# Designs tried in a protein design run: designed miniproteins, single chains. Part 69

Each design is a single chain, and the fold is of that chain. pLDDT is the mean over its residues in the fold that is shown.

## One batch from the design tools (miniprotein)

Design m2524
Fold by ESMFold2-Fast:
Structure m2524 (fold): chain A 86 residues (1-86)
Amino acid sequence: MTIVITLINPSVGAAIGAVGVGTEVVLNGGKASSSVSGDTITITMEGADDRSVQLALDFAKGVEKAGGKATITRSGDVLSITVVSP
């Protein structure tokens, strides 16, 4: 599965959390890349296992619990998560 995390005006905690998901994907044989445009960071992860997918979903829920906003969409084998920090 491919995971795309888009961070808009990220807090340090949100950025660290997203990097943690990318690290887990890479350690399990996947690939991760990142791009920065203004206040937006996009992390694209390919070859994500079920555990990495669950970590990404848990990350999104953690952002919501902290008062931020997370939008989750799925299209085919692509999971897209957009987060806005509080």
Scores: mean pLDDT 83

Design m2525
Fold by ESMFold2-Fast:
Structure m2525 (fold): chain A 61 residues (1-61)
Amino acid sequence: SADEVIARTDAAVAAKAPVDELIRLGQEAFRLAQQETDPEKRKALLDAAVRAHDAVLERSA
């Protein structure tokens, strides 16, 4: 579900998970956002994807 993917993504960001895991979770959140019809849930999924992407950039810079 959307809520599970958001929670898993946020937990991975907080735990400083490996870059590969952050990329995968961010991509999954973005993919689910494309299928989401609820605008609030869509925004939450996109925000989670952005947080994962930002975490990857912070570790790469």
Scores: mean pLDDT 83

Design m2526
Fold by ESMFold2-Fast:
Structure m2526 (fold): chain A 66 residues (1-66)
Amino acid sequence: KVGSLYRALSDFFSEDPEMLNLKKGDVFRVLKEINKFTYEVQVLNTGETGLVPYSLLKEAGLVEEL
């Protein structure tokens, strides 16, 4: 859900340069849905913005729902 906060439950690294790399424990907010498989997020700890796959959101822990 756009606006909701999630926490990465494991490190995530992608060879895709458009995808955001995350480390375990990073908290990020969903900014917008690009399509049903890809979302734009912002990491709150660093301010970094980038894309993540929907599969990552399914595995991430929901912290706060807007």
Scores: mean pLDDT 77

Design m2527
Fold by ESMFold2-Fast:
Structure m2527 (fold): chain A 84 residues (1-84)
Amino acid sequence: MIEKLVEEAVRLAREALLTGDEELEKKALELAKEAVELALKAGDREAVLELHRRLARVAAEGAIARGADPAEVEAALAAYLAAA
């Protein structure tokens, strides 16, 4: 279940990146939060770390593609990955 939620969250985040759909971005974040909660309850720290890395990468790519400042995106990515 957790792995399926991770895959679905990443899939929706990538679709949001391609379409610019803010509602898909919000839904991806909601599924990501659910996956984190379930992974933490199960003691699956690796699933949490994988989700963080995959979503951070998609978010960084999407922000840069939409014209965000690469330096600000790099700083946000570093903060997100450091937070675990």
Scores: mean pLDDT 76

Design m2528
Fold by ESMFold2-Fast:
Structure m2528 (fold): chain A 84 residues (1-84)
Amino acid sequence: MADEYLKKGVEAYKKGDYETAVKYFEQAIKIDPNNAGAYLLLAEAYRKLGDTEKAYEYMKKFVEIYEKDPEKALESINKIAYYL
Protein backbone atom coordinates (compact mmCIF):
# COMPACT_ATOMS: atom_id res chain seq x y z
CA MET A 1 0.00 0.00 0.00
CA ALA A 2 1.07 3.61 -0.52
CA ASP A 3 1.01 4.12 3.27
CA GLU A 4 3.79 1.53 3.71
CA TYR A 5 6.06 3.42 1.30
CA LEU A 6 5.23 6.78 2.93
CA LYS A 7 6.15 5.38 6.37
CA LYS A 8 9.46 3.94 5.11
CA GLY A 9 10.20 7.20 3.29
CA VAL A 10 9.64 9.25 6.46
CA GLU A 11 11.92 6.88 8.42
CA ALA A 12 14.67 7.32 5.80
CA TYR A 13 14.14 11.11 5.83
CA LYS A 14 14.53 11.22 9.63
CA LYS A 15 17.84 9.34 9.30
CA GLY A 16 19.07 11.95 6.77
CA ASP A 17 18.96 9.38 3.93
CA TYR A 18 17.20 11.68 1.48
CA GLU A 19 18.02 9.56 -1.61
CA THR A 20 16.23 6.54 -0.09
CA ALA A 21 13.38 8.79 1.09
CA VAL A 22 12.89 10.05 -2.49
CA LYS A 23 12.69 6.47 -3.83
CA TYR A 24 9.99 5.48 -1.32
CA PHE A 25 7.96 8.67 -1.89
CA GLU A 26 8.17 8.10 -5.69
CA GLN A 27 6.75 4.59 -5.16
CA ALA A 28 3.93 6.09 -3.07
CA ILE A 29 2.89 8.52 -5.85
CA LYS A 30 3.04 5.71 -8.45
CA ILE A 31 0.43 3.84 -6.38
CA ASP A 32 -1.61 6.96 -5.50
CA PRO A 33 -0.88 9.85 -7.95
CA ASN A 34 -3.23 12.17 -6.01
CA ASN A 35 -1.41 11.83 -2.68
CA ALA A 36 -0.67 15.52 -2.07
CA GLY A 37 1.36 14.80 1.08
CA ALA A 38 3.75 12.56 -0.85
CA TYR A 39 4.48 15.37 -3.35
CA LEU A 40 5.17 17.76 -0.46
CA LEU A 41 7.63 15.26 1.07
CA LEU A 42 9.31 14.72 -2.33
CA ALA A 43 9.77 18.48 -2.71
CA GLU A 44 11.32 18.74 0.77
CA ALA A 45 13.60 15.72 0.22
CA TYR A 46 14.85 17.12 -3.11
CA ARG A 47 15.43 20.50 -1.42
CA LYS A 48 17.63 18.70 1.18
CA LEU A 49 19.55 17.07 -1.69
CA GLY A 50 20.12 20.55 -3.25
CA ASP A 51 17.94 19.78 -6.30
CA THR A 52 15.96 23.02 -6.26
CA GLU A 53 14.48 22.45 -9.76
CA LYS A 54 12.87 19.12 -8.79
CA ALA A 55 11.80 20.55 -5.43
CA TYR A 56 9.96 23.32 -7.29
CA GLU A 57 8.37 20.86 -9.75
CA TYR A 58 6.94 18.69 -6.97
CA MET A 59 5.70 21.75 -5.05
CA LYS A 60 3.82 22.81 -8.21
CA LYS A 61 2.18 19.36 -8.38
CA PHE A 62 1.21 19.64 -4.71
CA VAL A 63 -0.47 23.00 -5.37
CA GLU A 64 -2.34 21.59 -8.41
CA ILE A 65 -3.70 18.66 -6.38
CA TYR A 66 -4.60 20.95 -3.46
CA GLU A 67 -6.55 23.29 -5.77
CA LYS A 68 -8.55 20.37 -7.22
CA ASP A 69 -9.45 18.80 -3.86
CA PRO A 70 -8.30 20.71 -0.75
CA GLU A 71 -10.03 18.33 1.70
CA LYS A 72 -8.36 15.23 0.25
CA ALA A 73 -5.00 17.02 0.15
CA LEU A 74 -5.27 17.90 3.85
CA GLU A 75 -6.23 14.28 4.66
CA SER A 76 -2.99 13.05 3.02
CA ILE A 77 -0.95 15.60 5.03
CA ASN A 78 -2.67 14.59 8.29
CA LYS A 79 -1.93 10.91 7.55
CA ILE A 80 1.79 11.72 7.18
CA ALA A 81 1.72 13.58 10.53
CA TYR A 82 0.93 10.23 12.23
CA TYR A 83 4.32 8.90 11.03
CA LEU A 84 6.22 11.87 12.50
Scores: mean pLDDT 82

Design m2530
Fold by ESMFold2-Fast:
Structure m2530 (fold): chain A 57 residues (1-57)
Amino acid sequence: MEEQIERALELLRAGDPAAVGEGVALLRELGFSPEQIFEALREVGLPAPAVAPPAAA
């Protein structure tokens, strides 16, 4: 599990749009919440992903 998390963080650190997308997708597959993904991006110095937030019903 930690190896997958480290891989995702490494992809985020690369900064390429494709690599960042793969890193975020990997974190989602591992069951991380949007809050946890946001924290990971903050730790590597990247902004929040440019996706629309889920609409509140």
Scores: mean pLDDT 68

Design m2531
Fold by ESMFold2-Fast:
Structure m2531 (fold): chain A 63 residues (1-63)
Amino acid sequence: GTAQEQIENAVKQAEKSLEAGDGTAALAAASEALRIYEEKGGDPKLKERAEKLKEQALKMLGL
């Protein structure tokens, strides 16, 4: 898929992982979304969403 589709998929994976209580999986998925954005660009709103999901995952992990 495109970089945009890859970021959207990673964001959805992070959201699903947070809903399941899996902070480690959520952190990995949110970090992957941010990595793809940094390397390839994309929608800045998806970057903000990924950053928020990363913050939520870190809080869930006590970090």
Scores: mean pLDDT 86

Design m2532
Fold by ESMFold2-Fast:
Structure m2532 (fold): chain A 81 residues (1-81)
Amino acid sequence: QEEIDDGVAEIVMAVANLAREKGDYEGAKKLYEKAIELAPEDSPVRAEAYENLASVYRDLGKEDEAEKWQKKAEEIRARLA
């Protein structure tokens, strides 16, 4: 289950990355949030999804929200290091 959920999270994140590249920041946001839900806790995929979600908020000019998500990614990265 966790392995399958991780693989699905990676696919959802790839689609989110494509949406962001096309300038669909709202679509990208929803897909990154879905990837976070599907990714195992303290996984590299979840950390990357948080980092990419923070980048979307920066692209939207929402630095406070971006910092919140970036800190969540850094906490996971610290546990994985």
Scores: mean pLDDT 81

Design m2533
Fold by ESMFold2-Fast:
Structure m2533 (fold): chain A 56 residues (1-56)
Amino acid sequence: SLADKLVELAEKYGLGVTPEELRRIAEALGSDKEQLRAFAKRLGIPEEDIEELLKA
């Protein structure tokens, strides 16, 4: 799922956000790809990984 992929990317980049909070945010923003893109970019995830996340 989109939430699981976001959690995996956050763990890969060593972000201090809990999996539960990330899933909550992904569910809230999942209907808006632009907001999800902005959020992932704010977390410091590279654009290449964000593009792959949004293809799912």
Scores: mean pLDDT 75

Design m2534
Fold by ESMFold2-Fast:
Structure m2534 (fold): chain A 94 residues (1-94)
Amino acid sequence: SEVEALLAEADAALAAAEAALAAGDVDAALAALRRVLEVAQKLIKLGKLEEAREVLERAIELLRELVKKFPDNLEAHELLGIAGIQLGLVNRLM
């Protein structure tokens, strides 16, 4: 299933983001979180709003931690904003 493949990709990317954040590797964490947001967008296009919401909520938790640890990282703030907009869209469509 395309959805099962996307959820596996999201789970792997979230795990990579958590590991990178724990290691203080901001660039690796941002790269992994971008992949999570790309998966969420694909889930939204497939009408899998509940799955997209769960993926986005997990990504937002990690992005908030990243922004807290690296408050001057503009890219982290930008990704958090993008994730928030996507979550807002999902909640309006549900």
Scores: mean pLDDT 90

Design m2535
Fold by ESMFold2-Fast:
Structure m2535 (fold): chain A 75 residues (1-75)
Amino acid sequence: NPELLEKAEQLAREAEEAWKKKDYEKAIKLSLEIAELFPGTKLEATALGFVAKAYEKMGDLEKAKEYLEKAREVL
């Protein structure tokens, strides 16, 4: 599992940089990759919550609500 955690850390850093530049589409893509690596975990729930926040920033409120519901359902 150390390899997956290292990959998640790299993806999280890239997502943070994308978010800082307001590249929400890229931040969503990277956060979804983290979610796919950690199914059924708090990390998946956190990543899906971040995806929802990014969709909210983009004005896609329907997708934001959808991903918030997915995040709640993970655990």
Scores: mean pLDDT 85

Design m2536
Fold by ESMFold2-Fast:
Structure m2536 (fold): chain A 96 residues (1-96)
Amino acid sequence: RIEELLRRLREELERAREAAERGRVEEALEAAERALRLLEELRRLGAPPELIRELAEELLEVLMEILRASEEAPLETKLRIIGLILRAIGLIIDAE
């Protein structure tokens, strides 16, 4: 179960990064949101804190790239990205 979630999370992170590189902000955001949910589920299932921190840091890097690609996006979209960034930071802090 954890291995399956980890595989899906890495797939969503890759989709988000690829979509961001293409300037497809909405597609990148949807993939990043799915990645965050998978990461939250991994934490709930007792995945090691070190793994959660590493994956949350990878997600944060992807979210920063999405934010950079979102320069021309509506304010609502940018605020949504910021919300995801804050949630990812929360996972990093909680993992300590």
Scores: mean pLDDT 84

Design m2537
Fold by ESMFold2-Fast:
Structure m2537 (fold): chain A 59 residues (1-59)
Amino acid sequence: SADEALRSALAHADRLVAEGDVDTAIDALRVSADHMASRGHDDAAEQLRKRAEEYEKEK
C-alpha cells in the first residue's frame, strides 16, 4: 500500500541520516516522492518531499 511504502521510505532515509549519509537520504526521498506521484499518491509524495527539504535545511 502507499502508506506502507511511505513509512518504509521515511524509515530508510532516517537510517541513512543516522549513518551520516544525508545526501543519499535526500536523494532517496526525492526518488520515492517521484515514484509515489507517478502512481497518483500525491499526499505521500508531498510528505516525502517535505522530509527531504527538512534534511536539506539541517545540512
Scores: mean pLDDT 85

Design m2538
Fold by ESMFold2-Fast:
Structure m2538 (fold): chain A 55 residues (1-55)
Amino acid sequence: FERALRVGEETRRLTSHLPEEAQRAGGDTAGEAALQGLPDEEAIKLGIEAAKKTS
């Protein structure tokens, strides 16, 4: 759980150049991926992809 929060925060930080809604979508996606057992780097990657789709 704590790991999911940290990867979500990191994803929001890495997408700070995108609109707020995109950053939130990316963070949420990364957190969910981490909860499903994906490694931090893969979860963050999925979050960034989701943020790009939202923006």
Scores: mean pLDDT 80

Design m2539
Fold by ESMFold2-Fast:
Structure m2539 (fold): chain A 58 residues (1-58)
Amino acid sequence: MEEEKKKALELAKEILEEKGAEDLLDLVEMMINGLLENGIVPSKEQIEKIVEDAIRRR
């Protein structure tokens, strides 16, 4: 879980930085943590969708 969490958060941060939406990092991190607490390890595609959904809602 620790390694999976670190990789997921690093990927999310990179995507947010590339899209100029790093201010959404806390929201995206909360969503990723919610998935991990429910035993779901988000894939790269799921993380990308979470970021896109967060940006779309701004």
Scores: mean pLDDT 78

Design m2540
Fold by ESMFold2-Fast:
Structure m2540 (fold): chain A 89 residues (1-89)
Amino acid sequence: DKELADRILADIRANIEKWRPVTPEDEAILARAEKELDELIASYQKELENTTDPEKKREIEIRYTNKMIAVFLRLIGDLIDRELERRRA
C-alpha cells in the first residue's frame, strides 16, 4: 500500500530529525527507496489487474510484500552505513 509506504518513510525521516538535521546524503537514500517502492507498487497493481485467481493473488501479495521489506532493510542499512561513516570522520 502506497499510503503505508509513504507513512513509514515519513516516520524514518522524522526519527532522524529528532537527533540531527537531515543531510543531502540522507535525502538521496530516502529518495532512492521512495522510487523503488513506487515502482514495486505500480508492478503489484498491474499484476493484480491481470490476475483473477485468488490463490495467485495471494502469491503476488506475498512476493511484493517480501520485495518491499527488502527495500526497507536496504534503506535502514544504507542509513546506518552513512551514520557510521559520519562518526569515523
Scores: mean pLDDT 80

Design m2541
Fold by ESMFold2-Fast:
Structure m2541 (fold): chain A 89 residues (1-89)
Amino acid sequence: MAEEYEKEAKEAKEKGDEGSAYYYLAMSYLYRGDYEKAIEYAEKAAKLYEEKGDKFGLASAYAVLGQAYDRAGKQEEAAAWYAKAKAAL
């Protein structure tokens, strides 16, 4: 699972899709249990998707932020990011 996301990140980077590359890196770190790095890369992905006006990418990045905070035991922050993900659609 984490290895598949790392491969997707590399492919996205090679295609010049930096937002998707950061998104897949965030997913890889999330499944490795590195929630601090998952949050860092998901925030980078969200910023790039927002700059491009990619609503689906932005919602996906916000959902990863929600999952990372949830798995880190920060339920209030997780709920806020899940709400932002839903609102982005």
Scores: mean pLDDT 85

Design m2543
Fold by ESMFold2-Fast:
Structure m2543 (fold): chain A 66 residues (1-66)
Amino acid sequence: SMEERGLEAARVYRELVAKGLPLGEAREEAAKKVGMSEEEIKKSLELAREIAEKLIEIGDEFEASL
């Protein structure tokens, strides 16, 4: 699924960056490992970020309503 591929891409990308690979090389390697294009990786990571931000907002709104 797109969500599974996006999460896997994000994990691989983060691991490679943590290992000290340059951002461009990490992106290419992540794309290669998950079978996605570099542009697809970028879009999947952005979608994952938007979802995470929205979940934080929902949590904050719920807490504020208590």
Scores: mean pLDDT 71

Design m2544
Fold by ESMFold2-Fast:
Structure m2544 (fold): chain A 57 residues (1-57)
Amino acid sequence: MSAEELIEEARKLIEEARKKGTPQEVLDKIEKALAYAEKTKDVVVLQNIIHELKKLL
């Protein structure tokens, strides 16, 4: 997957986690990590974010 596709997947999973009732403090930490990964195009960080989000679902 490209970094762009991973970013889209992560954003979808954040919205699903929000709907499931994940605390805003947890979502804020994930959103900060995602913003960093978007800036750096770090595929490994993006994959880790997606993995952590899937654990919340």
Scores: mean pLDDT 81

Design m2545
Fold by ESMFold2-Fast:
Structure m2545 (fold): chain A 83 residues (1-83)
Amino acid sequence: APKVVGTGEIPGAEEAGSRLAEAAGQLAAYQDDSARVAELAAEMARAMAEILRIAGLTGRDLGLGGNPFKADETIHVSLRLAP
Protein backbone atom coordinates (compact mmCIF):
# COMPACT_ATOMS: atom_id res chain seq x y z
CA ALA A 1 0.00 0.00 0.00
CA PRO A 2 1.27 3.51 -0.74
CA LYS A 3 2.52 5.57 2.19
CA VAL A 4 1.70 9.20 2.89
CA VAL A 5 4.76 11.46 3.12
CA GLY A 6 3.98 14.96 4.29
CA THR A 7 5.88 17.96 2.97
CA GLY A 8 5.02 21.07 4.93
CA GLU A 9 3.05 18.98 7.42
CA ILE A 10 -0.16 20.23 9.03
CA PRO A 11 -0.47 19.19 12.70
CA GLY A 12 -3.63 17.15 13.25
CA ALA A 13 -4.04 16.18 9.56
CA GLU A 14 -2.36 12.77 9.92
CA GLU A 15 -5.63 10.79 9.98
CA ALA A 16 -7.07 12.63 6.97
CA GLY A 17 -3.78 12.07 5.13
CA SER A 18 -3.90 8.37 5.98
CA ARG A 19 -7.49 8.08 4.70
CA LEU A 20 -6.45 9.83 1.47
CA ALA A 21 -3.57 7.37 1.01
CA GLU A 22 -5.80 4.36 1.75
CA ALA A 23 -8.43 5.46 -0.80
CA ALA A 24 -5.73 6.22 -3.39
CA GLY A 25 -4.12 2.82 -2.77
CA GLN A 26 -7.43 1.05 -3.35
CA LEU A 27 -7.77 2.64 -6.82
CA ALA A 28 -5.05 0.24 -8.04
CA ALA A 29 -7.21 -2.75 -6.98
CA TYR A 30 -10.53 -1.39 -8.30
CA GLN A 31 -9.51 0.49 -11.47
CA ASP A 32 -11.84 -1.70 -13.59
CA ASP A 33 -14.87 -0.93 -11.37
CA SER A 34 -16.15 2.52 -12.30
CA ALA A 35 -18.64 2.68 -9.40
CA ARG A 36 -15.96 1.81 -6.83
CA VAL A 37 -13.51 4.26 -8.43
CA ALA A 38 -16.16 7.00 -8.10
CA GLU A 39 -16.68 6.13 -4.41
CA LEU A 40 -12.91 6.22 -3.77
CA ALA A 41 -12.60 9.55 -5.60
CA ALA A 42 -15.37 10.97 -3.38
CA GLU A 43 -13.57 9.70 -0.27
CA MET A 44 -10.30 11.29 -1.45
CA ALA A 45 -12.13 14.58 -2.02
CA ARG A 46 -13.59 14.45 1.52
CA ALA A 47 -10.16 13.73 3.00
CA MET A 48 -8.63 16.67 1.09
CA ALA A 49 -11.45 18.95 2.28
CA GLU A 50 -10.74 17.87 5.87
CA ILE A 51 -7.02 18.66 5.45
CA LEU A 52 -7.91 22.16 4.19
CA ARG A 53 -10.35 22.66 7.08
CA ILE A 54 -7.64 21.68 9.61
CA ALA A 55 -5.30 24.17 7.86
CA GLY A 56 -7.76 26.92 8.91
CA LEU A 57 -8.70 28.10 5.39
CA THR A 58 -5.66 30.36 5.07
CA GLY A 59 -4.29 31.12 1.58
CA ARG A 60 -2.64 27.69 1.20
CA ASP A 61 -2.19 25.49 -1.83
CA LEU A 62 -2.47 21.72 -1.52
CA GLY A 63 -0.28 19.51 -3.70
CA LEU A 64 -0.64 15.78 -4.14
CA GLY A 65 2.03 13.59 -5.77
CA GLY A 66 2.30 9.91 -6.50
CA ASN A 67 0.51 7.36 -8.67
CA PRO A 68 -2.68 6.11 -6.92
CA PHE A 69 -2.89 3.15 -9.35
CA LYS A 70 0.41 1.69 -8.08
CA ALA A 71 0.04 -0.22 -4.81
CA ASP A 72 3.70 0.32 -3.80
CA GLU A 73 3.89 4.03 -4.73
CA THR A 74 4.48 6.68 -2.07
CA ILE A 75 1.82 9.40 -2.00
CA HIS A 76 3.30 12.82 -1.33
CA VAL A 77 1.08 15.51 0.17
CA SER A 78 2.42 19.03 0.32
CA LEU A 79 0.91 22.28 1.52
CA ARG A 80 2.36 25.72 0.80
CA LEU A 81 1.55 28.71 2.95
CA ALA A 82 0.61 31.88 1.09
CA PRO A 83 3.16 34.73 1.46
Scores: mean pLDDT 58

Design m2546
Fold by ESMFold2-Fast:
Structure m2546 (fold): chain A 81 residues (1-81)
Amino acid sequence: SLERVRQRQREREGLPDELVDVLYAISLVHNGEITKEEALELLKKRGLSDEAIEFLQRMLDSTPEEKLQILEEARARAAAA
């Protein structure tokens, strides 16, 4: 239920659907449920854009500070489109 509330919150913030999928994949990796490689493969199989795959890769390789900056950049790009 908490995860569904957070997901609806992100949707109401006007994030693109593919960004929501990327954030979900990142949470699975951080929880130890899947590997980074499995997360990248999941997004590719779902037909997400090269930009979404690159975003996932950057987020998984980043420090917590860098993750916040990358996420803010992605939100700014979505708002500008």
Scores: mean pLDDT 69

Design m2547
Fold by ESMFold2-Fast:
Structure m2547 (fold): chain A 80 residues (1-80)
Amino acid sequence: SMEEVEKKMKEIAEEAVAEVRRIVDEALAAGAPDSPETKARLIAVLQKMKEELKKLYEETGDKRVKDAIEKLEEEIEELK
């Protein structure tokens, strides 16, 4: 159902947001929010989120999932 796809997308996004928050909090505490290590950790979280969304798209064919993947790919490239 459309509601089930939305729920799965939200769960994937919430997991990624929680991990990003943890990484940012740790980096701020260390005084190095813009370090190459912090950047690499953030990119890794977004790449994992992208792979989970790709699996969801293969299962559902839902355009909203495809649009989310494309937006996320743009955000990853801007961060590099």
Scores: mean pLDDT 84

Design m2548
Fold by ESMFold2-Fast:
Structure m2548 (fold): chain A 81 residues (1-81)
Amino acid sequence: SLEEEIEEVQERLEELLRRYLAGEVSDAEFLAGLEEIRKRLEELLSKLDPNSQLAKAVQRNLETIDAWIARLRAGEDPFAA
């Protein structure tokens, strides 16, 4: 189901964040991983009812990922407030 596919992508994002925070991946590897997750979430979002709670949750995750990507591309801390 779309819900199960989204949950799987969220689990991959959580593992990528864990590995980055543990120093197991570089900024470049983290950026590449975020871009892959972003693309997959955007594909899944296009198949959801835009008024659903699930679509709103995915959209919020994409906004967060886009902020992290923008900061990484600028050579900044991805988690800067």
Scores: mean pLDDT 88

Design m2549
Fold by ESMFold2-Fast:
Structure m2549 (fold): chain A 59 residues (1-59)
Amino acid sequence: ASREEAVEALARAGGVSRETAEAAVDALIKSGASPEAIYRGALAAEGQDGARAAGAAAR
């Protein structure tokens, strides 16, 4: 995945601005993470957040 795809996925998963997600992705890449790993992590986090939101609504 590209850096821009990682930024977009992280922004959606975190509910943050594109600028905030871009800074976070850049920091993670500097720490040795690949854009592909960040993108996959964001997709997994988005799925988990959706499940937790449904659980909270049921309570």
Scores: mean pLDDT 71

Design m2550
Fold by ESMFold2-Fast:
Structure m2550 (fold): chain A 84 residues (1-84)
Amino acid sequence: SADQRQRDIRILRIVRGMARTMSSRSNSQVNTIINVLRRMSQNSSPGVSRVVNQVVDIMENNDSRTGSRQSVRIMDDQIRRLQR
């Protein structure tokens, strides 16, 4: 539905903001944010959950700057697809 799509876009924009800030955070702060993202994915639609979990995987397997950049790109791509 249009209402569900708008809710999904809102959640993805929040996740994008969190991912962007990770480039300036310590490893312990990044781990805290990853735990928040995991909890958000558990309470989201399947499509949003999949993309949020992809961001978690990227952040765990990359340095904070590279992971942040890649995560923001994926979030921007998914938001664009939902706006169609």
Scores: mean pLDDT 83

Design m2551
Fold by ESMFold2-Fast:
Structure m2551 (fold): chain A 61 residues (1-61)
Amino acid sequence: SERRRLAVEAVGHSLRGIGAILDGDLKAAAKHFDEASKLYEQIGDDELAELYRKKAKELAA
């Protein structure tokens, strides 16, 4: 299922974003959270899309 594939990719980027924060790489974390946000938006999970969009924006500032 395309929706399942996108959901797995979104979770993967979310976890990589957290890992990047722990490594001190805020730019990498922002990129991963931005990608997770876009993937959640594609599957219609607006709450998670907004959550990760905000995380990415805060880290990119």
Scores: mean pLDDT 88

Design m2552
Fold by ESMFold2-Fast:
Structure m2552 (fold): chain A 117 residues (1-117)
Amino acid sequence: MEEEVRRVARGLLEGARGPLDLAIGFTGKESVEQLAAFARAAGADELAKRFEEMKNKPLDEQIKFIKEFVERLERAARELAAERGLDTPVRIKVGFAKTPEEADRLADELEAELRAE
């Protein structure tokens, strides 16, 4: 699990050209499917399977899992940046919405907040 999270964090850092600010809008089942696909693309197949298992859990358990994942991801990204001698700020925020359209708007709003700080 921790190595899988580090694989996702590495992909994010390799894609970033400066400070790593990431905002995630979460809607439940559709968002866990998208996160599973993202984890697979990063080579984190065990983590992808864990996200797929979350589809069958109550929403409160999904929210708890996502919060814990985001905290682990931010920590792993900061550790990897430090290991590479990168003095780059890493901030990852998650917001919770009822629809994919609301999640997209929430992600944009969270990204704007990160840019304003």
Scores: mean pLDDT 72

Design m2553
Fold by ESMFold2-Fast:
Structure m2553 (fold): chain A 64 residues (1-64)
Amino acid sequence: LPPELVEYARRLVEEDERIPEEERERALEEVLREAEVLSRAFRMPVSEGLVRLAYDIVLIDLEG
C-alpha cells in the first residue's frame, strides 16, 4: 500500500472516538487488510475510496 493511503487510514481510525486508543493499531491493521482484500476482489488499485469502504466494513464488524 502507498504510504499516503496508510496515513489516510490511520487518520480515519484516530479521528473515530468509538475506537479506544488500545484498539487503534488493531483497527488500522484490519482496515488495511480489508482494503487489500477489496482491491483483489474488485480487481482495482487501492484508492482513498476503497480504504474508506474498508474502514466502514471494519467498523460494522467491530460494532456487531
Scores: mean pLDDT 80

Design m2554
Fold by ESMFold2-Fast:
Structure m2554 (fold): chain A 60 residues (1-60)
Amino acid sequence: SDEEEIQRLRKLLEYLSKILNEEDLKKAAEHAIKSIEDENASEKLLKEAKKVVDEILKKK
């Protein structure tokens, strides 16, 4: 489900935020968003994924 994919993305980015610097975290997040776009994800899933990315980057 879209919720499960968003939760997996959140867990991954939260883990990466602990081990990567801000620049590398931004690159990882951009790659994750691009992967979601390339998989023909729904506009809703893409929008929610971008919100998760923004939240994680803001905490850094």
Scores: mean pLDDT 80

Design m2555
Fold by ESMFold2-Fast:
Structure m2555 (fold): chain A 80 residues (1-80)
Amino acid sequence: SEKLKKTIEELRKERELLKKAVEEQEEELRKAREEAERTKTEEAKKRVVEQEVILLFLQAALESTEHLIEKLEEELKKLE
């Protein structure tokens, strides 16, 4: 029970870090899109795709972490 509570707390901290990483990556993607629209270069378009891929991985990591927290919280409720 106590070990499970500590694991959930650690995962919640990871979730907050991932949320911040997603927000920062959304801002980087916004800047990349503005640059691509302004310059219309292949280099800038490639930068947008790279930022979109990074955002996709961060969003997937966040969703996986949130799902794991929910599952562990349900298990904790059963132990009460």
Scores: mean pLDDT 88

Design m2556
Fold by ESMFold2-Fast:
Structure m2556 (fold): chain A 119 residues (1-119)
Amino acid sequence: MEEEKVIKKIRELIEQGRLDEAMVLATEAAKKGILSIDQVREIALEIARKLGLYSPELEARVDKLAEEFKKNNIKMTPLEVLLAALRGLTVEEAKQIKVTGYEVVDGIREIVLERPLPP
């Protein structure tokens, strides 16, 4: 799929509250190299805002992970970035996260149950 069409569809799904479908599409697009790390970062933060989980601390953690993954040319999906940031994982721990299409729904459910980051 073309990058522009994929990003538009992901954003439409997020706005509709269809976060499971948005995350599946974003995961496949990221794995195929259609999404850049910067686009993965933006999608992860949009999903966090939709879930009511956004904070400046979460954005700082996402930014740090995205910068390190960009420097090392490591592919990461929006769900993997968001889970790593919410759980306060190191870059090395984040590299061990593997999410498949079937695990995306479970990952979203886990995210919904996460508490906001402490101040």
Scores: mean pLDDT 73

Design m2557
Fold by ESMFold2-Fast:
Structure m2557 (fold): chain A 92 residues (1-92)
Amino acid sequence: TKEEAEEYIKKGEEYKEKGDYEKAAEYYLKAGKIYKELGEEYFKKEDYEKAIEYYTKAIEAYEKAYSLDKKYLPELIEVSVKLLEAAVKLVT
């Protein structure tokens, strides 16, 4: 859920402040996955504005994870492509 993703971002920030970058990245990844799934749900409903909103939130979460561990670059690329696809639907 959206609330669950927000709580995971908060947990990621808390662990980052404590210097536990591994757990911080894990929570950012969990938040990004939820936002990505929400974006995909809205994309299927043809609500491209909402899809873009949630894909953007997923990118922000994955960017935070990537800043702590480079192995999360594929997740950033995947959601960036999904964001572009949703944006194209609004202008075509």
Scores: mean pLDDT 88

Design m2558
Fold by ESMFold2-Fast:
Structure m2558 (fold): chain A 70 residues (1-70)
Amino acid sequence: DVAELVAQLQADIAATEEYLKELSKVDPEEAKKIAREVAELLREMAKRATDPELKAALEEGAKRFEELAK
């Protein structure tokens, strides 16, 4: 079920963002490095995604981590 996969992906993105936000308080450079790596992974997954809802969720996730990595 694509809707279930999208919901799980959005939950995982939110949890990862919160983790990196906490990590940035003690090691901001490591947090930015991980954010860049996650953004790159999500971009690669989006390129391979065929379902438009999943593709959009992956692209939005990548954008959020790209902003966090700045």
Scores: mean pLDDT 85

Design m2559
Fold by ESMFold2-Fast:
Structure m2559 (fold): chain A 90 residues (1-90)
Amino acid sequence: MTPEEVKKIAEELGLSFESEKVAELVAKLANRLNVDEELLKEALKVVKEERETDVIKEKDLPLIGKYIAIEKNLSDEEVKKTIEEIKKEI
């Protein structure tokens, strides 16, 4: 997924990203964990419901990652490491 595709998915849910950097981080996370559009949409919906927000922030990445970990049977440690690695690339 591209950051542009991720922003379009968020827009369908009434969500925006705090910055271009956050959209890039979410796109990189989705690509590294082999997340499809449907699973990403569900993860973003969880952020909207749990944070009661229309704006996705960098601090919401762990919640997105945790939902992906549960749905894809990945360890929390693997997802956390992936988030830390992609943050260093941006």
Scores: mean pLDDT 85

Design m2560
Fold by ESMFold2-Fast:
Structure m2560 (fold): chain A 76 residues (1-76)
Amino acid sequence: SDVLRAAGLSETEVRILLTLSKGPRTVAQIAEELGLSQATVSRHLKRLEARGLVERVGPNVYALSEAGKRLLAASA
């Protein structure tokens, strides 16, 4: 989405947020769904968490934060 790219998100970060819009996922599940390494996914999740767009809800389990949900809604 042009709105998500304007927010300074990379293509990979946009794909991670869209995957998490379907519900909470482990790092391994995100990596499998997107065809990426777990190391690549973990790096981007740390950046998204620092921005408050995702939150850790369990051991290696991530979910969209309220801010992340609002950002995706604004891009629709």
Scores: mean pLDDT 83

